# Ledger of designs, part 106: designed miniproteins, single chains, continued (3)

Each design is a single chain, and the fold is of that chain. pLDDT is the mean over its residues in the fold that is shown.

## One batch from the design tools (miniprotein)

Design m11676
Fold by ESMFold2-Fast:
Structure m11676 (fold): chain A 89 residues (1-89)
Amino acid sequence: MTAEEYFNKGFSAFNARNYDGAESNFLKALELDPNFIDAKLGLAFVKALKGNKNDALNILDDLEKDYPNDKRVKVESKYLKIFINNIYG
């Protein structure tokens, strides 16, 4: 199974609100492709929804540092941080 196949399984689990299944599959995608930006973003979002705010924010901070010129990372990290701060205060 490829990183993309694990990512797709994680995304399907996420859409089914199976956040444990989503996290597990995104982590497996990252084992095969450690630079898989979409899997890192998905993992951060799942961790935020599971109540793991600090882990979610750390993943987003690391993404912004590792990919400082990626417009998608900048936009999605910004919006996800706003979402996290709104739901947790």
Scores: mean pLDDT 83

Design m11677
Fold by ESMFold2-Fast:
Order: C-alpha cells, then structure tokens, then sequence
Structure m11677 (fold): chain A 130 residues (1-130)
C-alpha cells in the first residue's frame, strides 16, 4: 500500500540521517548505535526492515553488526568470506555510494560499517522508486 511504502521510506530516511550525523561528527558506527536504530525501527512497527538490515550486515561480516545481533539475542550465521570475496563486496559497496552525489564530500570520513549500512539503505530506497 502507499501508506506502507511511505512508512518504509520514513524508516530508511531515519537510518540514513543517523548514519550521516555520525559521519559528519567523525564518530564510528558502533554496535550500540546499531542496537539503538534496531529498537527504534521495531518501535515504529518496522521489525521486518530492522531484521533485514541487521541480517544483511551480519552476512557481510560486519563485526559491529555481529556484536549488535549477539547483544539483541538474535542468532544469524555470519558468512565466512575470503579476503578476495570481502574485497569484491566492499568494491561494489563503494561503487554504489560513488553514485550518490551527496556523499562525495563524506567519502574519506566513512568507515566500512558506515559504508555497508548506507549502501543497503540507498539500495532499498532505490527499490521503492521502481
């Protein structure tokens, strides 16, 4: 429904704004920040989105997301990626983010964790526009 799409967009824009604030302040995206955003999305009725974002980060081997999932009592199986597979994934993440003009000034400030979550959020936002 249109109402559901608007709620999904608002939830993704919330995550985007939190990550961008951390980048602009030069602060890392930690497990505590991931837990806070997860809980806020659940409170907004966006449990499926919260789970999808967290699961995706865990499958990418993001250590802060793995720690967040453990602290939340959620058992995701992290993907055992080779160094070459990790490089290929992060090359695609960086390519995706390079297409976002608003991020050009922030590129050198972003951690791998911030890049991974931003790429997921932008990919989901793009999906809503199709």
Amino acid sequence: SEEELEKNRAALEYVLSRVLELIEKGEPLTAEHIIEMYRELVEQGQEQLAEALLESLVYLGIEEAIKAAEELGINYEPTELSEEEKQAVFDRIREKLSEVPELKSLADKMTDTQQALLALVYSLLEGLDK
Scores: mean pLDDT 82

Design m11678
Fold by ESMFold2-Fast:
Structure m11678 (fold): chain A 93 residues (1-93)
Amino acid sequence: SLDEEIRKLAVRITGLEVELIGVQLDDPEDTARLRALHREIGDLYEELGDLYLKQGKFDEAAKAYAEGSKHYRLSGDLDRAAALEAKSKELAA
């Protein structure tokens, strides 16, 4: 079900956010690792937004895309960040 897929994505996102915090505390100068984690978290938030969109949950989709956009920006993927920010704004209107 979509609810089960959403729950599984939320768990994966939480795990990666915990890993990100660990890297920020233990080796904040590992920019390559931090960028890779931000990109992966961005990808998962984009997937989460797409699943909420399939459910017609536009506010939740907008929030997921906004979080994904922030992570893509921190990863240096400015094109994906801009695309998700645009999707978020369209759904929040």
Scores: mean pLDDT 90

Design m11679
Fold by ESMFold2-Fast:
Structure m11679 (fold): chain A 68 residues (1-68)
Amino acid sequence: DESEAKRLEELAKQYKDAAEGTKKTADDITKKDPKNGPKIKKLADEQVKKLEEGAKNAEEKAKALKEA
């Protein structure tokens, strides 16, 4: 299903964009609150990992659908 594969490719892009946005937001918060910044950055890094994993899963699913 090419339409489904394309949708999953777009979803993967959205996950990657969200991961980049999360990194930027964590950096901005760290600049405004250096005392709590390291804790916020750790939480952001965990969220980024989950988003990047979601992107990879979506890309793998899109590839499988293109083979069918």
Scores: mean pLDDT 82

Design m11680
Fold by ESMFold2-Fast:
Formats: structure tokens, C-alpha cells, sequence
Structure m11680 (fold): chain A 70 residues (1-70)
């Protein structure tokens, strides 16, 4: 992950912990722009965004944390 992509994932994870769905989704969108060259990361974040839309913050955060652990 680039520093810019990582910063957006970290900000999204913080927003998820705060229950701020809109801020979390905005940072995931910025991550997708910064990490468009990583298809596996794009797939994981697309899935995390779907969980956010369903109110599944814990599932979304798990996907973001797994990606940050790379």
C-alpha cells in the first residue's frame, strides 16, 4: 500500500469505530482512487463498502484491518 492509500484505510477504520458510515465510505472511495493498481485491495474494499451499506461495521472493519496488516 502507498502511504496515501494506507492513510485513507486508517481514517476509514477510525470512522467505522466511531459509527460514522459517511466518513468511512468517503475514505474508502479515496483509497480506491489511490490504490486502483491493486486488484486484490480493490476487491476487499468493495466488499467492505457493501458491509458498510448494510450497517455491518465489524465485518467492514475486519476487511480494512486485514488489508492494513499487509
Amino acid sequence: LTPEARANLEASAEAMKAGDKQRAAEHLGRFLTAAADDPEAVKAITRAAKYLSEGKFDEAAKLVEDLLAR
Scores: mean pLDDT 81

Design m11681
Fold by ESMFold2-Fast:
Structure m11681 (fold): chain A 64 residues (1-64)
Amino acid sequence: MKSREIANELAKLQKELEKKYGKEFAQKVVSETAREAMRLYAAGEDVTPERVRELAEKKAQELL
């Protein structure tokens, strides 16, 4: 997955989370997810949009 595709998925997740939980919570979840996704990408892992969504769901549960 290219970094642009990761960024696009993160933007979609931010909008969805803002609608459900508010802007501040959405920003924190997306920031944490972006950090982890970029770490995996830098390590040579195949980061798919589906994997990014799974990371965001895990972070949302941890931060609730």
Scores: mean pLDDT 78

Design m11682
Fold by ESMFold2-Fast:
Structure m11682 (fold): chain A 86 residues (1-86)
Amino acid sequence: MSSIEEQKKKLAKELREIAEEHRKLGNEEAAEYAELAAKYVENGDLDKAIQYLGKAQAADPVPELRDRLALLIREVAEIRQQQKKL
């Protein structure tokens, strides 16, 4: 299946899409945290990515986007677990 690098790129893309949806709705705080999480996922800093994902979820007033963030948090945690085995 996809490499860890491919999975990180897919996750960062999904997070940027969530950030853009929040930006369109005027939810700048949630958008900013989601964009930072995407940047940290791309850079391989998964500890900071998880931290900012938590902040994005806490700042997220939209249930559907919050559910998408919860799924992405699980995927980042799985990649982080794989990285620790290296």
Scores: mean pLDDT 80

Design m11683
Fold by ESMFold2-Fast:
Structure m11683 (fold): chain A 80 residues (1-80)
Amino acid sequence: MEEELEKIALEEGERARKEGLTPEEALERTAERLVKFLSTDPEALAAFRAQLQAGLADPSLTEEQKEYLRRLLALLEEAS
């Protein structure tokens, strides 16, 4: 499930790049897509948010990856 959500995020990011969107607009679109995908299962959405929070404590992640997770988490909270 997590891998499929990551693939959606990557595909939306690539799509947004082709459309000339800013990184912030790309993240916003990704968050909207993830919320819509998970909105059919509120428990799955809550679990995904928890996984993003856990990712922030992962020592293997770079600073850039952690910043991305924080941005995505904030957008998911706004979209919910």
Scores: mean pLDDT 71

Design m11684
Fold by ESMFold2-Fast:
Structure m11684 (fold): chain A 73 residues (1-73)
Amino acid sequence: SVLEEAGRKAREALLAGGASEELAEKVEQHVRDGDLEGAQNALVEAVARGEVTDEAAKAAGKAIHEAAQAQRA
């Protein structure tokens, strides 16, 4: 599914940017459940805590945004 693929891409981007496995799985789960607001909130908090790079957060956010657009089509 679109959400499953987006969740996987977000997880991969976060792990590449230094995020913990726990954080990456949490964001992936929110995306797979269609809780895009929860996924965005988790991402914002992780950036604020310095747990992930800005580049990785941007990539994860893009995957989530593209999934939201595809779901509306």
Scores: mean pLDDT 81

Design m11685
Fold by ESMFold2-Fast:
Structure m11685 (fold): chain A 61 residues (1-61)
Amino acid sequence: SSMLMADWLVQQGAADDRALAIDLIQLSYPELPRALAERVTVALWERYKHKPESELIAALR
């Protein structure tokens, strides 16, 4: 969790989209700490290159 991860997501070319992705993850899993939500977003983004999967978030819990 940090500005580094946010910067990395921006570098991946998803500045606006990734901000929404983090918000969506926090909305779906409000109990998740900010750090974990950010890490999950990064992992989901890596899979996003191939295909996005919500089960990744479910499996993390």
Scores: mean pLDDT 54

Design m11686
Fold by ESMFold2-Fast:
Structure m11686 (fold): chain A 122 residues (1-122)
Amino acid sequence: RREEDLRRLENAERVDEFVSELASTLSDETVRKAVNAIRLYVVTEAALSVEHLLTPETVENLRALRELSLKRFEELKSQLSEEQQKLLEELEKAIREAAFSVDPKEVEENLEKIKELIEKLN
């Protein structure tokens, strides 16, 4: 269980870096901000899923970041087209499946899906 929990933290960090890099390629500032907001929200949820490995101070900071990122995502999403909103919902699902998975194959499959969805948002 501890090895799986540590792998989840490592996968969350990998997903965070991967999505952050891809988001930097987005030409629309509102879309880029929305992608970064949902990235932070999902990654903080993944880290909080193993909060027993974290200090109480880190847990408090991550809870605050989770709430802030969700609010920011909802505000930004409301400014986008219905097609972009649908793509962002699919992106949230793919990021979540990648960040919470301990199966390397599932992580890779979801990283490819994330890339395809971000390319469609451009």
Scores: mean pLDDT 86

Design m11687
Fold by ESMFold2-Fast:
Structure m11687 (fold): chain A 84 residues (1-84)
Amino acid sequence: MEEIKELVDKVMEELGLTDEQREKIRPAIEKAAKKLKDLGYSKEEIENFIRQLAEAILRGVSREELKKAFPEYKEIIDEALKEL
């Protein structure tokens, strides 16, 4: 849990997100990161995906479009977006 929070905070800081943007997307991004960690993905793989997911959510990309863009993460996207 703590390691996931550190990784999420690092990604949000690197993206230059406002406090409002961080608050909005944090539940979805933390859920995605936790699911990927549980599935045995590396820190680099988790970081790369959650960065792309955060950017897509902030652009208003639909769940269906996100699943087309990231076909290997369809189940992760479905679970994460339930937190929004």
Scores: mean pLDDT 81

Design m11688
Fold by ESMFold2-Fast:
Structure m11688 (fold): chain A 64 residues (1-64)
Amino acid sequence: SMDALAAALARAKALKPQWAERAAKKGYTDVHVVPLDETTARAYYVKGDEIEVELVDLDTGELL
């Protein structure tokens, strides 16, 4: 639903600093997060042509 998507996007925005710090510790310059459902997202860590992908929890920001 639109309400569920809006909630997932709001959670992702709130957790973005945590994921940006994780990306930086791994040597990546950018992070892009795509919600998959209300509680799960893919985090894409990007540096030039290098991409790493992790599944993250939208309630805690931790790895799944």
Scores: mean pLDDT 82

Design m11689
Fold by ESMFold2-Fast:
Structure m11689 (fold): chain A 120 residues (1-120)
Amino acid sequence: ADREKAIQGLEALRAANPDMTPEERAALDKAIELLKSGKEGAVVIRLPDGRYLVLATASSKEQAEALLLAEFDRLKAEGYVFLDTRGNELSDEEIRARIREAVEAMDTPVVGVGFLVKKA
């Protein structure tokens, strides 16, 4: 039920944003497929407003946190800097706190954390 709700939400996001690039659409389709397959994993979706949504699917909160942290570490290695809603750089501690809060609020096998980003 909750996985189906998450899939419906992502499909609605796709339908509401017909001007998505092929790359943004492919990432969103990958997230939907991951949810439909019931597999654990993480994907990064660029939202039309310029935010990045890091989404993880996992059977446990511990695994969800690990998947989100791994994606943030990969993005940092690629030169991405994470920003708050005011454009200030987030510290690693602030990023980890946001991930932890999202994971603790998790009542479905899916969790998403949205960030403004820039590439250095």
Scores: mean pLDDT 77

Design m11690
Fold by ESMFold2-Fast:
Structure m11690 (fold): chain A 74 residues (1-74)
Amino acid sequence: FGKKIGEVQKALLELAKENGGKVTADEARDIALEHGFPQEVADELEARIKEEFGGVASGLEAAMLATKVLLKKK
């Protein structure tokens, strides 16, 4: 469980490093889906990056937000 969230955090930080420090809402959604999180959770992460950061976050911002979203179970 926690290992999957850590893998998403690492993937977001690595993607930001490759992209000049930026992660888009769409990229964060795709990473969550790639790591086996359900569509509804990935969509929530995308929506929150759009709402809090205008659709583009730093790697750290995206990783912190992903941790909060992916830890919450409905």
Scores: mean pLDDT 79

Design m11691
Fold by ESMFold2-Fast:
Structure m11691 (fold): chain A 81 residues (1-81)
Amino acid sequence: AVDLEEELLEQTETTLRFRLRVGIADLARELGVELASGEEAAEALEAALRAGAAAQGAEVASLEVRVEGDRVIAEVTLRRR
């Protein structure tokens, strides 16, 4: 099973805040890359989230990524316009 948890924390007309928790091995498979460390996994997740926001015309107002064991946790606040 995929070790992926998403939680919507806030949604308004201009703001979307959510938390994402993903297993490092599952993130590596999803992105099609090799991740040798939690640090690499955090960097890869941050890059993917920023790229996704840009593709949707959203600004990343805040982004915090941390490693917890074999998982990466991201809390993201996106602003539209």
Scores: mean pLDDT 79

Design m11692
Fold by ESMFold2-Fast:
Structure m11692 (fold): chain A 110 residues (1-110)
Amino acid sequence: SKVDELLALLDQAGASTDNARRVDLLRQARRIAEEVITDPRKLEIALRTLDIAIELASDPRVDESLQRQAIAVAKEVVRLATDPSASLLDLEILEGVMLLIYGVAKVVSA
């Protein structure tokens, strides 16, 4: 399914040691997320978390472990966003975690 392809791309991004490949995989995942996430509120949160993961992976000054943590959070947001029974609150909590990762990455890398 397109959802399985999306989650596999995020797994590949997390496992990649090449920042350019990581960014490419995340951008591919973002395009599929736009097609498969039907709830507009869940889509907004999913795209925001993917955009943060892309930004962090695009900056070689950002620590590898922070990039991987951001991708892992984005993957869980996407997993929940593709589940129609998942709570919007759970996605909002994960978005909060992503914003914390983003804040730490920007302070220590800039």
Scores: mean pLDDT 89

Design m11693
Fold by ESMFold2-Fast:
Structure m11693 (fold): chain A 62 residues (1-62)
Amino acid sequence: APLTPAQEAAHARGLAQMERLKPVLDEADRLDLPHGVIGKAIQAALEAGDVETGLRLVREAA
């Protein structure tokens, strides 16, 4: 079945968020951080609406 406009918008937002969060994931990978720390940093970045919050938490955990 075709996606509804709401589902298409949600999918597009998900792709945009993955692109926005890539710096957080890359920094976490570079620092070899534990899985739980990465998850918390991503959630914080999403809740704050900015990548810098996630990057800050990743760097503080290193």
Scores: mean pLDDT 74

Design m11694
Fold by ESMFold2-Fast:
Structure m11694 (fold): chain A 77 residues (1-77)
Amino acid sequence: MSSDKLALLLEVGQDPAANVAFKAACEEVAYNPKCAGLDKATLRAVSEQVAALLPNAQPTDGPRFRNAADKVLAELA
């Protein structure tokens, strides 16, 4: 995983309006010491976890959060 993808995950995880479970999933990927060296199977599993949480994001969280989350998922796919 590139440093840019980790920075984007950290940005989403720092959003105060973010869903708590979604933030936890993003932080797990971002703060994992092996994140940059994770294999494709592990990245897929994390991507699926993040994707499962995205539809549960509150409409009141704003379009900016959704756009950031969508970018994270696209980069992890």
Scores: mean pLDDT 54

Design m11695
Fold by ESMFold2-Fast:
Structure m11695 (fold): chain A 94 residues (1-94)
Amino acid sequence: SEGERLLELVREGYERTLKPLVEKIIEKAKDNEEALKKGEELRKEIEELYEELLEELRRLYEEGKPMSEIEKAVDEFMERITKLILEMEELASK
């Protein structure tokens, strides 16, 4: 039940915060064809990382791994997402 609750929180965070943020950044790049193309590639990478996180969290819960490993997986995801968002913002600013 706690595993299902964590997955729901991660999905809600993605759908309500991260995905809308990415769409707003891409909209800022719309007048620059090269930046828009690179933004779409970064968006796909973010979506792939999100799906990988959901699969990893499910695996960790099914294997009964400690909360520290679950927290590490989330932290590593957040660090990677932050770098991709910064790259998208830089592209939209050029």
Scores: mean pLDDT 80

Design m11696
Fold by ESMFold2-Fast:
Structure m11696 (fold): chain A 60 residues (1-60)
Amino acid sequence: SIELELKLLVFEVVLGSTEYLIERMRANPNANPDLIAANERERERVKKEIEKLKEQIEKS
């Protein structure tokens, strides 16, 4: 399904952007640690959604 493929692409872009942001925040000594932790939880959520979407595409 083109819709599932596009959704996967969007989630992969979000994952890359979130990982980049986390790396930038970790390099900044003035960064809010609660915001870093929140972004790390979001990264794990997005990774799980990507895994589920890949399984859905393979089974369709």
Scores: mean pLDDT 86

Design m11697
Fold by ESMFold2-Fast:
Structure m11697 (fold): chain A 103 residues (1-103)
Amino acid sequence: MLLEELKKHVEEAEKYTELAEKSTPKEAVEYAAKALGHIGEGLRAASKLNTEEGREYEKRLYEINQRLIDILDDVRGSSLRETIEGLLKVAEETERWVEERRR
């Protein structure tokens, strides 16, 4: 029972983490929240089991949690502001190119 719950939470955490990696920033935050919920429940189940197998799943949940931290940091970095700044740089280069053609 408890081992089956642990396995299910590990599978769901992995699934939502993979979805977060492939999603828009808004969707990534929603999927990351779901993955974190499953990590918490999985770690609780692993702790209650207190077995070698439970410790292996705890390590796996830890690795998934580290991936989520990276995803959340990437989503923070991929803000709308950075996209706007990138577009502004392209627009400024285009403006300079047009102005130089007038000379």
Scores: mean pLDDT 73

Design m11698
Fold by ESMFold2-Fast:
Parts: C-alpha cells; sequence; structure tokens
Structure m11698 (fold): chain A 89 residues (1-89)
C-alpha cells in the first residue's frame, strides 16, 4: 500500500546521515511512486514498481542491521531495475 511505502521512505530518511543519502532516498521514493502510478499501463511498470518497493525494504533492513546480505540483495535488485529501465528506452 502507499502507506507502507511512505513508512519505508520515512524510515530510510531517518537512517540517512548525509544530505546526499537523503537525496538518494527522495529519488528512490519518487521513482517508486511514478512506477506505481503507471503499473496498469504495462507489465514492465508493475515489475519496476515491485522492484523499487523491494529495494526500499532492503535499504531499510541494511541500515537497521548493517548486514552484508541485504546489501548484496540490493545490488541484484538494482541490476534488474537497470535492465528493465533500458527496455523502456
Amino acid sequence: SMEEIEELYKKAMEYSKTEIERKSVENLYKRTVEYLEKKGESPIYKRLADLYIEYLRLYVKALQTNSLEYLEKMVEVQREIARLEKELG
């Protein structure tokens, strides 16, 4: 839900220590919302929305736990996002 995504955004912002990190989180949130709004237009937008939500969840967990496992999962999700965004042109 949008409420869950807003809560993830809030947590990521709270855990961010620098202005650069906060700006990165804002950009992630904006992209998540954009793809969610477009999810009905094409299966690729739905997949991108799901991947960005997963990325935000992993980001919050990585910041909370300082765990390498979550960082590795974030890299894999980011690679898939990049692949799909190239397909959009």
Scores: mean pLDDT 85

Design m11699
Fold by ESMFold2-Fast:
Structure m11699 (fold): chain A 94 residues (1-94)
Amino acid sequence: LKETLLENLKKLDLDGREWTEEDVDKMLEILQKNLPKLLEDLKDKSDKDKAKVLLAFWAFITEDWEAYEELMEKIENSEEFAKEVIKEILDWIK
């Protein structure tokens, strides 16, 4: 799960960015802390919008807005990718 998310991030060819378990851990800690409000706010969102919001937390933590832009484009162009990102993040948090 955490490994799958890390592997997916590595596959996205993000300007030579090296993804680490520490990056994923930081993202998940922040999602966990804000989980009740985040889940409530996302209730009426599409799968692509949910994935984008979750990704925004990651970008805020890593300050990697260039990678954010690349990932947002992947999510926008792939419903399957958006659902996979949501599933992996939410399953890991649960």
Scores: mean pLDDT 67

Design m11700
Fold by ESMFold2-Fast:
Structure m11700 (fold): chain A 100 residues (1-100)
Amino acid sequence: PETLPDADRTVAGALAYLDTVAARHPELRAFTEALRAAIEWAAAHMDPRRTAEFASALMIVAQEALVDPEAAIASLRRLGRRLDVPEEVLEAVVAAGRAA
């Protein structure tokens, strides 16, 4: 396998983890798809390092959602605001998580 830059490797790892969560927990599929869309938004609008930090944060949010979905939503808002992610992007993920 080729050696990827650390930021790209982190993003790839986060996406793979979200796919694993969706496969094991179909009830969270809409939420994990929204998290994936948020990572793709970050990749288009943020630098690679910030995208990697956001992807890592969303991996933690997905893990929290397995235990406490409302705590996961609170973490998403806190971490997204800290990384200057627009409220529209965060609220789209929240809406998908609550619809699941």
Scores: mean pLDDT 78

Design m11701
Fold by ESMFold2-Fast:
Structure m11701 (fold): chain A 58 residues (1-58)
Amino acid sequence: SAEELAKREAAEKREQVFELARQIQEYLKNNSPSDLEKAKELLEQLKKIFPDATFVLL
């Protein structure tokens, strides 16, 4: 089913984006202008791979 295929692809993407999510959180934690810019770039990449990655901003 399409749902099964999507679940499999989502699982692989999640593994890839967890590393990015960690880096985004570190940059956001610093709250410096340069780190914020880097976090924004990584977040945009993460959202393209895993749309639900918005939780990294929570």
Scores: mean pLDDT 71

Design m11702
Fold by ESMFold2-Fast:
Structure m11702 (fold): chain A 65 residues (1-65)
Amino acid sequence: SRAAIEAFLTRLFDVPPVFGAYVLSQVLGRPLSSFSPEVQARLAPLDLDGDGVITEAELRAYLAA
């Protein structure tokens, strides 16, 4: 669910759960190259197709594993 994706991202970035929707909006559709190297390292495993952009489908697939 979207709530599970939001909860995952809040844990990944060590932020309170209230920021789930905000963090999701910052991650989705942005080129990985636009983030800092530390953030890119955390997000790279979520880029399942290797195109350099994270989608909701990739986040859902990662969490289902």
Scores: mean pLDDT 76

Design m11703
Fold by ESMFold2-Fast:
Structure m11703 (fold): chain A 79 residues (1-79)
Amino acid sequence: MKEELARKAANTAQVIYFEGVLNGVEPEEIAKRAFEAAKQILLDGGVSEDTANRAAQIITDGVLQGRTREAIQRAIDLL
């Protein structure tokens, strides 16, 4: 379901962000990894590539800004 899929993508992006910060990964690389992981989860869940790109970007931006809950809701509305 769309809500479960958006939550899974966001949780994965958040883990990547947290681990990246702890291991001194460059912010741009963390953002790239989080985006690609979120996008892949959405694609595997049957989301179209265009929508997956847009939703993954919303999720990544939200996670990096500490607004994960708001990002999940915005992604659900897009899916």
Scores: mean pLDDT 86

Design m11704
Fold by ESMFold2-Fast:
Structure m11704 (fold): chain A 68 residues (1-68)
Amino acid sequence: MFESLEELKQRAMELADEVIKLAREKNDEEGISLAEKYKEQIENATDPLDAAVLEIAAATLLSILKSK
């Protein structure tokens, strides 16, 4: 089952926002900067594969921040 571009973009954006929130709580400026770049790339994504890759990237960054 392959999800729609809009569903992937929405989920990726929600993950990026969670990264920013957690990075701010941990005073991780690099995490905030990287998540902001992901948000820009998500907004410009026109391919479902690109959106899915960004979702994975945001989820991975969130996991790393939770382990710090």
Scores: mean pLDDT 80

Design m11705
Fold by ESMFold2-Fast:
Structure m11705 (fold): chain A 58 residues (1-58)
Amino acid sequence: SSKREKILKLIGDILRLIGEQFDVSNDTSLSDAQKQALIDKLNKEIAKKMKELDSLDK
């Protein structure tokens, strides 16, 4: 597949994960500690996708 197609897919995945962080932050059933743990998990997943995006430029 084209480099452009891979980039657009990764950007879409990153935006989806950011949306999940918003949902977690707004979840009234979760404690602050639970929210932080889930946001940390999502940040690691975003970082993984960002590294994959960066690798396409090499």
Scores: mean pLDDT 84

Design m11706
Fold by ESMFold2-Fast:
Structure m11706 (fold): chain A 88 residues (1-88)
Amino acid sequence: SEALSEAGFDEFLATASEEELRKALYLAIAQLAAAEALLERGETEDARAAAERLRRLLPRLEARATLSEEERRAAREEGRRAVEEYLA
């Protein structure tokens, strides 16, 4: 599975440490940036579904964890770079 199951995500939010939640938020932001970059390049319905799922999950992670604007920018850049390298 490309993403955590709904039940697994709920358990993760209930049990995860602050550090684990911050890492999850960073990865979710990076993955959303990657999905958005794929959509900009005309890539598939799978990228759209991934972006929609991540946009639903992000507010729940943001309620539990905080990242600086610098960390958020780094996450977005990492996601976009992964797509550029993948499609090269």
Scores: mean pLDDT 80

Design m11707
Fold by ESMFold2-Fast:
Structure m11707 (fold): chain A 97 residues (1-97)
Amino acid sequence: AVEHLERAIRDVEKAIQALEEGNVDEAKRYLDEALRHLHEAGPDIPKELANKLVAAQLQLVAAKIYLDMGDIPSALEAARAALETLREVLEEVRKLK
């Protein structure tokens, strides 16, 4: 099932919107929810896509670290990179029936 992956993507999109609005606390909350949903999605992801999923998880963790440092531009870049990677994973999973 792709539900956890789709929820993670929505949470990352909301985190990006919160950062663009300057709402760091809301962005951190959405990043935490995205990471939780990705953890739940992991067992359902094909082994061929596991490295992309891990890369997206690391990018979201980096975004949280940048926010703790007060570096919103780097956090936005990391979150957007994670979003692109997760969208690629979702498209590939959908092609596998």
Scores: mean pLDDT 87

Design m11708
Fold by ESMFold2-Fast:
Structure m11708 (fold): chain A 105 residues (1-105)
Amino acid sequence: MEEAKKLLEEARKAFENGDYEKAIQYSRKALEIAKKENNPELVADALELLGRIYLKQGKYDEAAELFTKAAEIYRLLGDEERASRFQAMAEAAKAGDVEKALEIL
């Protein structure tokens, strides 16, 4: 769990600096570790970050799929409010509305 959290922190820093390749590498590694550790909250966090990176790269369909998966995880955890936010991000991503998708918290 600590390793995946640290990788997500590094991924967020890379994303903020515009280094999308590095951000993807760290996020994917964090996602793999979170899945192995059966930590659904960290899996959803990694999917969210990957989706945000893909939005910035213009990969709208891939971003929407990632946000949809995050929404499904939060729905399974009983967090309907978080699930609804990620579903809204997925719809905005499918529409190519990058600003709307990134503003949803």
Scores: mean pLDDT 84

Design m11709
Fold by ESMFold2-Fast:
Parts: structure tokens; C-alpha cells; sequence
Structure m11709 (fold): chain A 71 residues (1-71)
């Protein structure tokens, strides 16, 4: 059995966790951690074909990039 594609709910939770983590990393001055979070989200977006999940990931990437600019 191949790994099933993640559900929209799973993608949403992962995106929310990534944004929260990026915010805490930026507050701590860990800009490398923030950039790694952006990279992970971009890789997830490349692997995702579901439109709703892609929209969630694109929004998360924008939020994390904004957080990076604040740090």
C-alpha cells in the first residue's frame, strides 16, 4: 500500500503548526529555522495536487515569509 495523500485537515494542521513554529523561531532570532520552515512548506506544495490543500500551503508560505521579514 502506497502512502495515502494527506487530507485537507492534516495539511491545514501542519500549516498552522509550521506558522506557529516559524513565529517562535523568529522571536528567538533563529532565521535559519524560519527559512527551513519555508523550504519544507514549498516542498509540500510541490508534492500536493489537491487545490484546497495547495491554497492552504500557499497561504502558509506567505505568512512565514512575512514572519521572516519581521525577524
Amino acid sequence: MADPEPTVEEVRRAAENAIAMARKLAEAGDLEGVEKTIEMLREALKATKDEESRKILEEAIREVEEIRREG
Scores: mean pLDDT 79

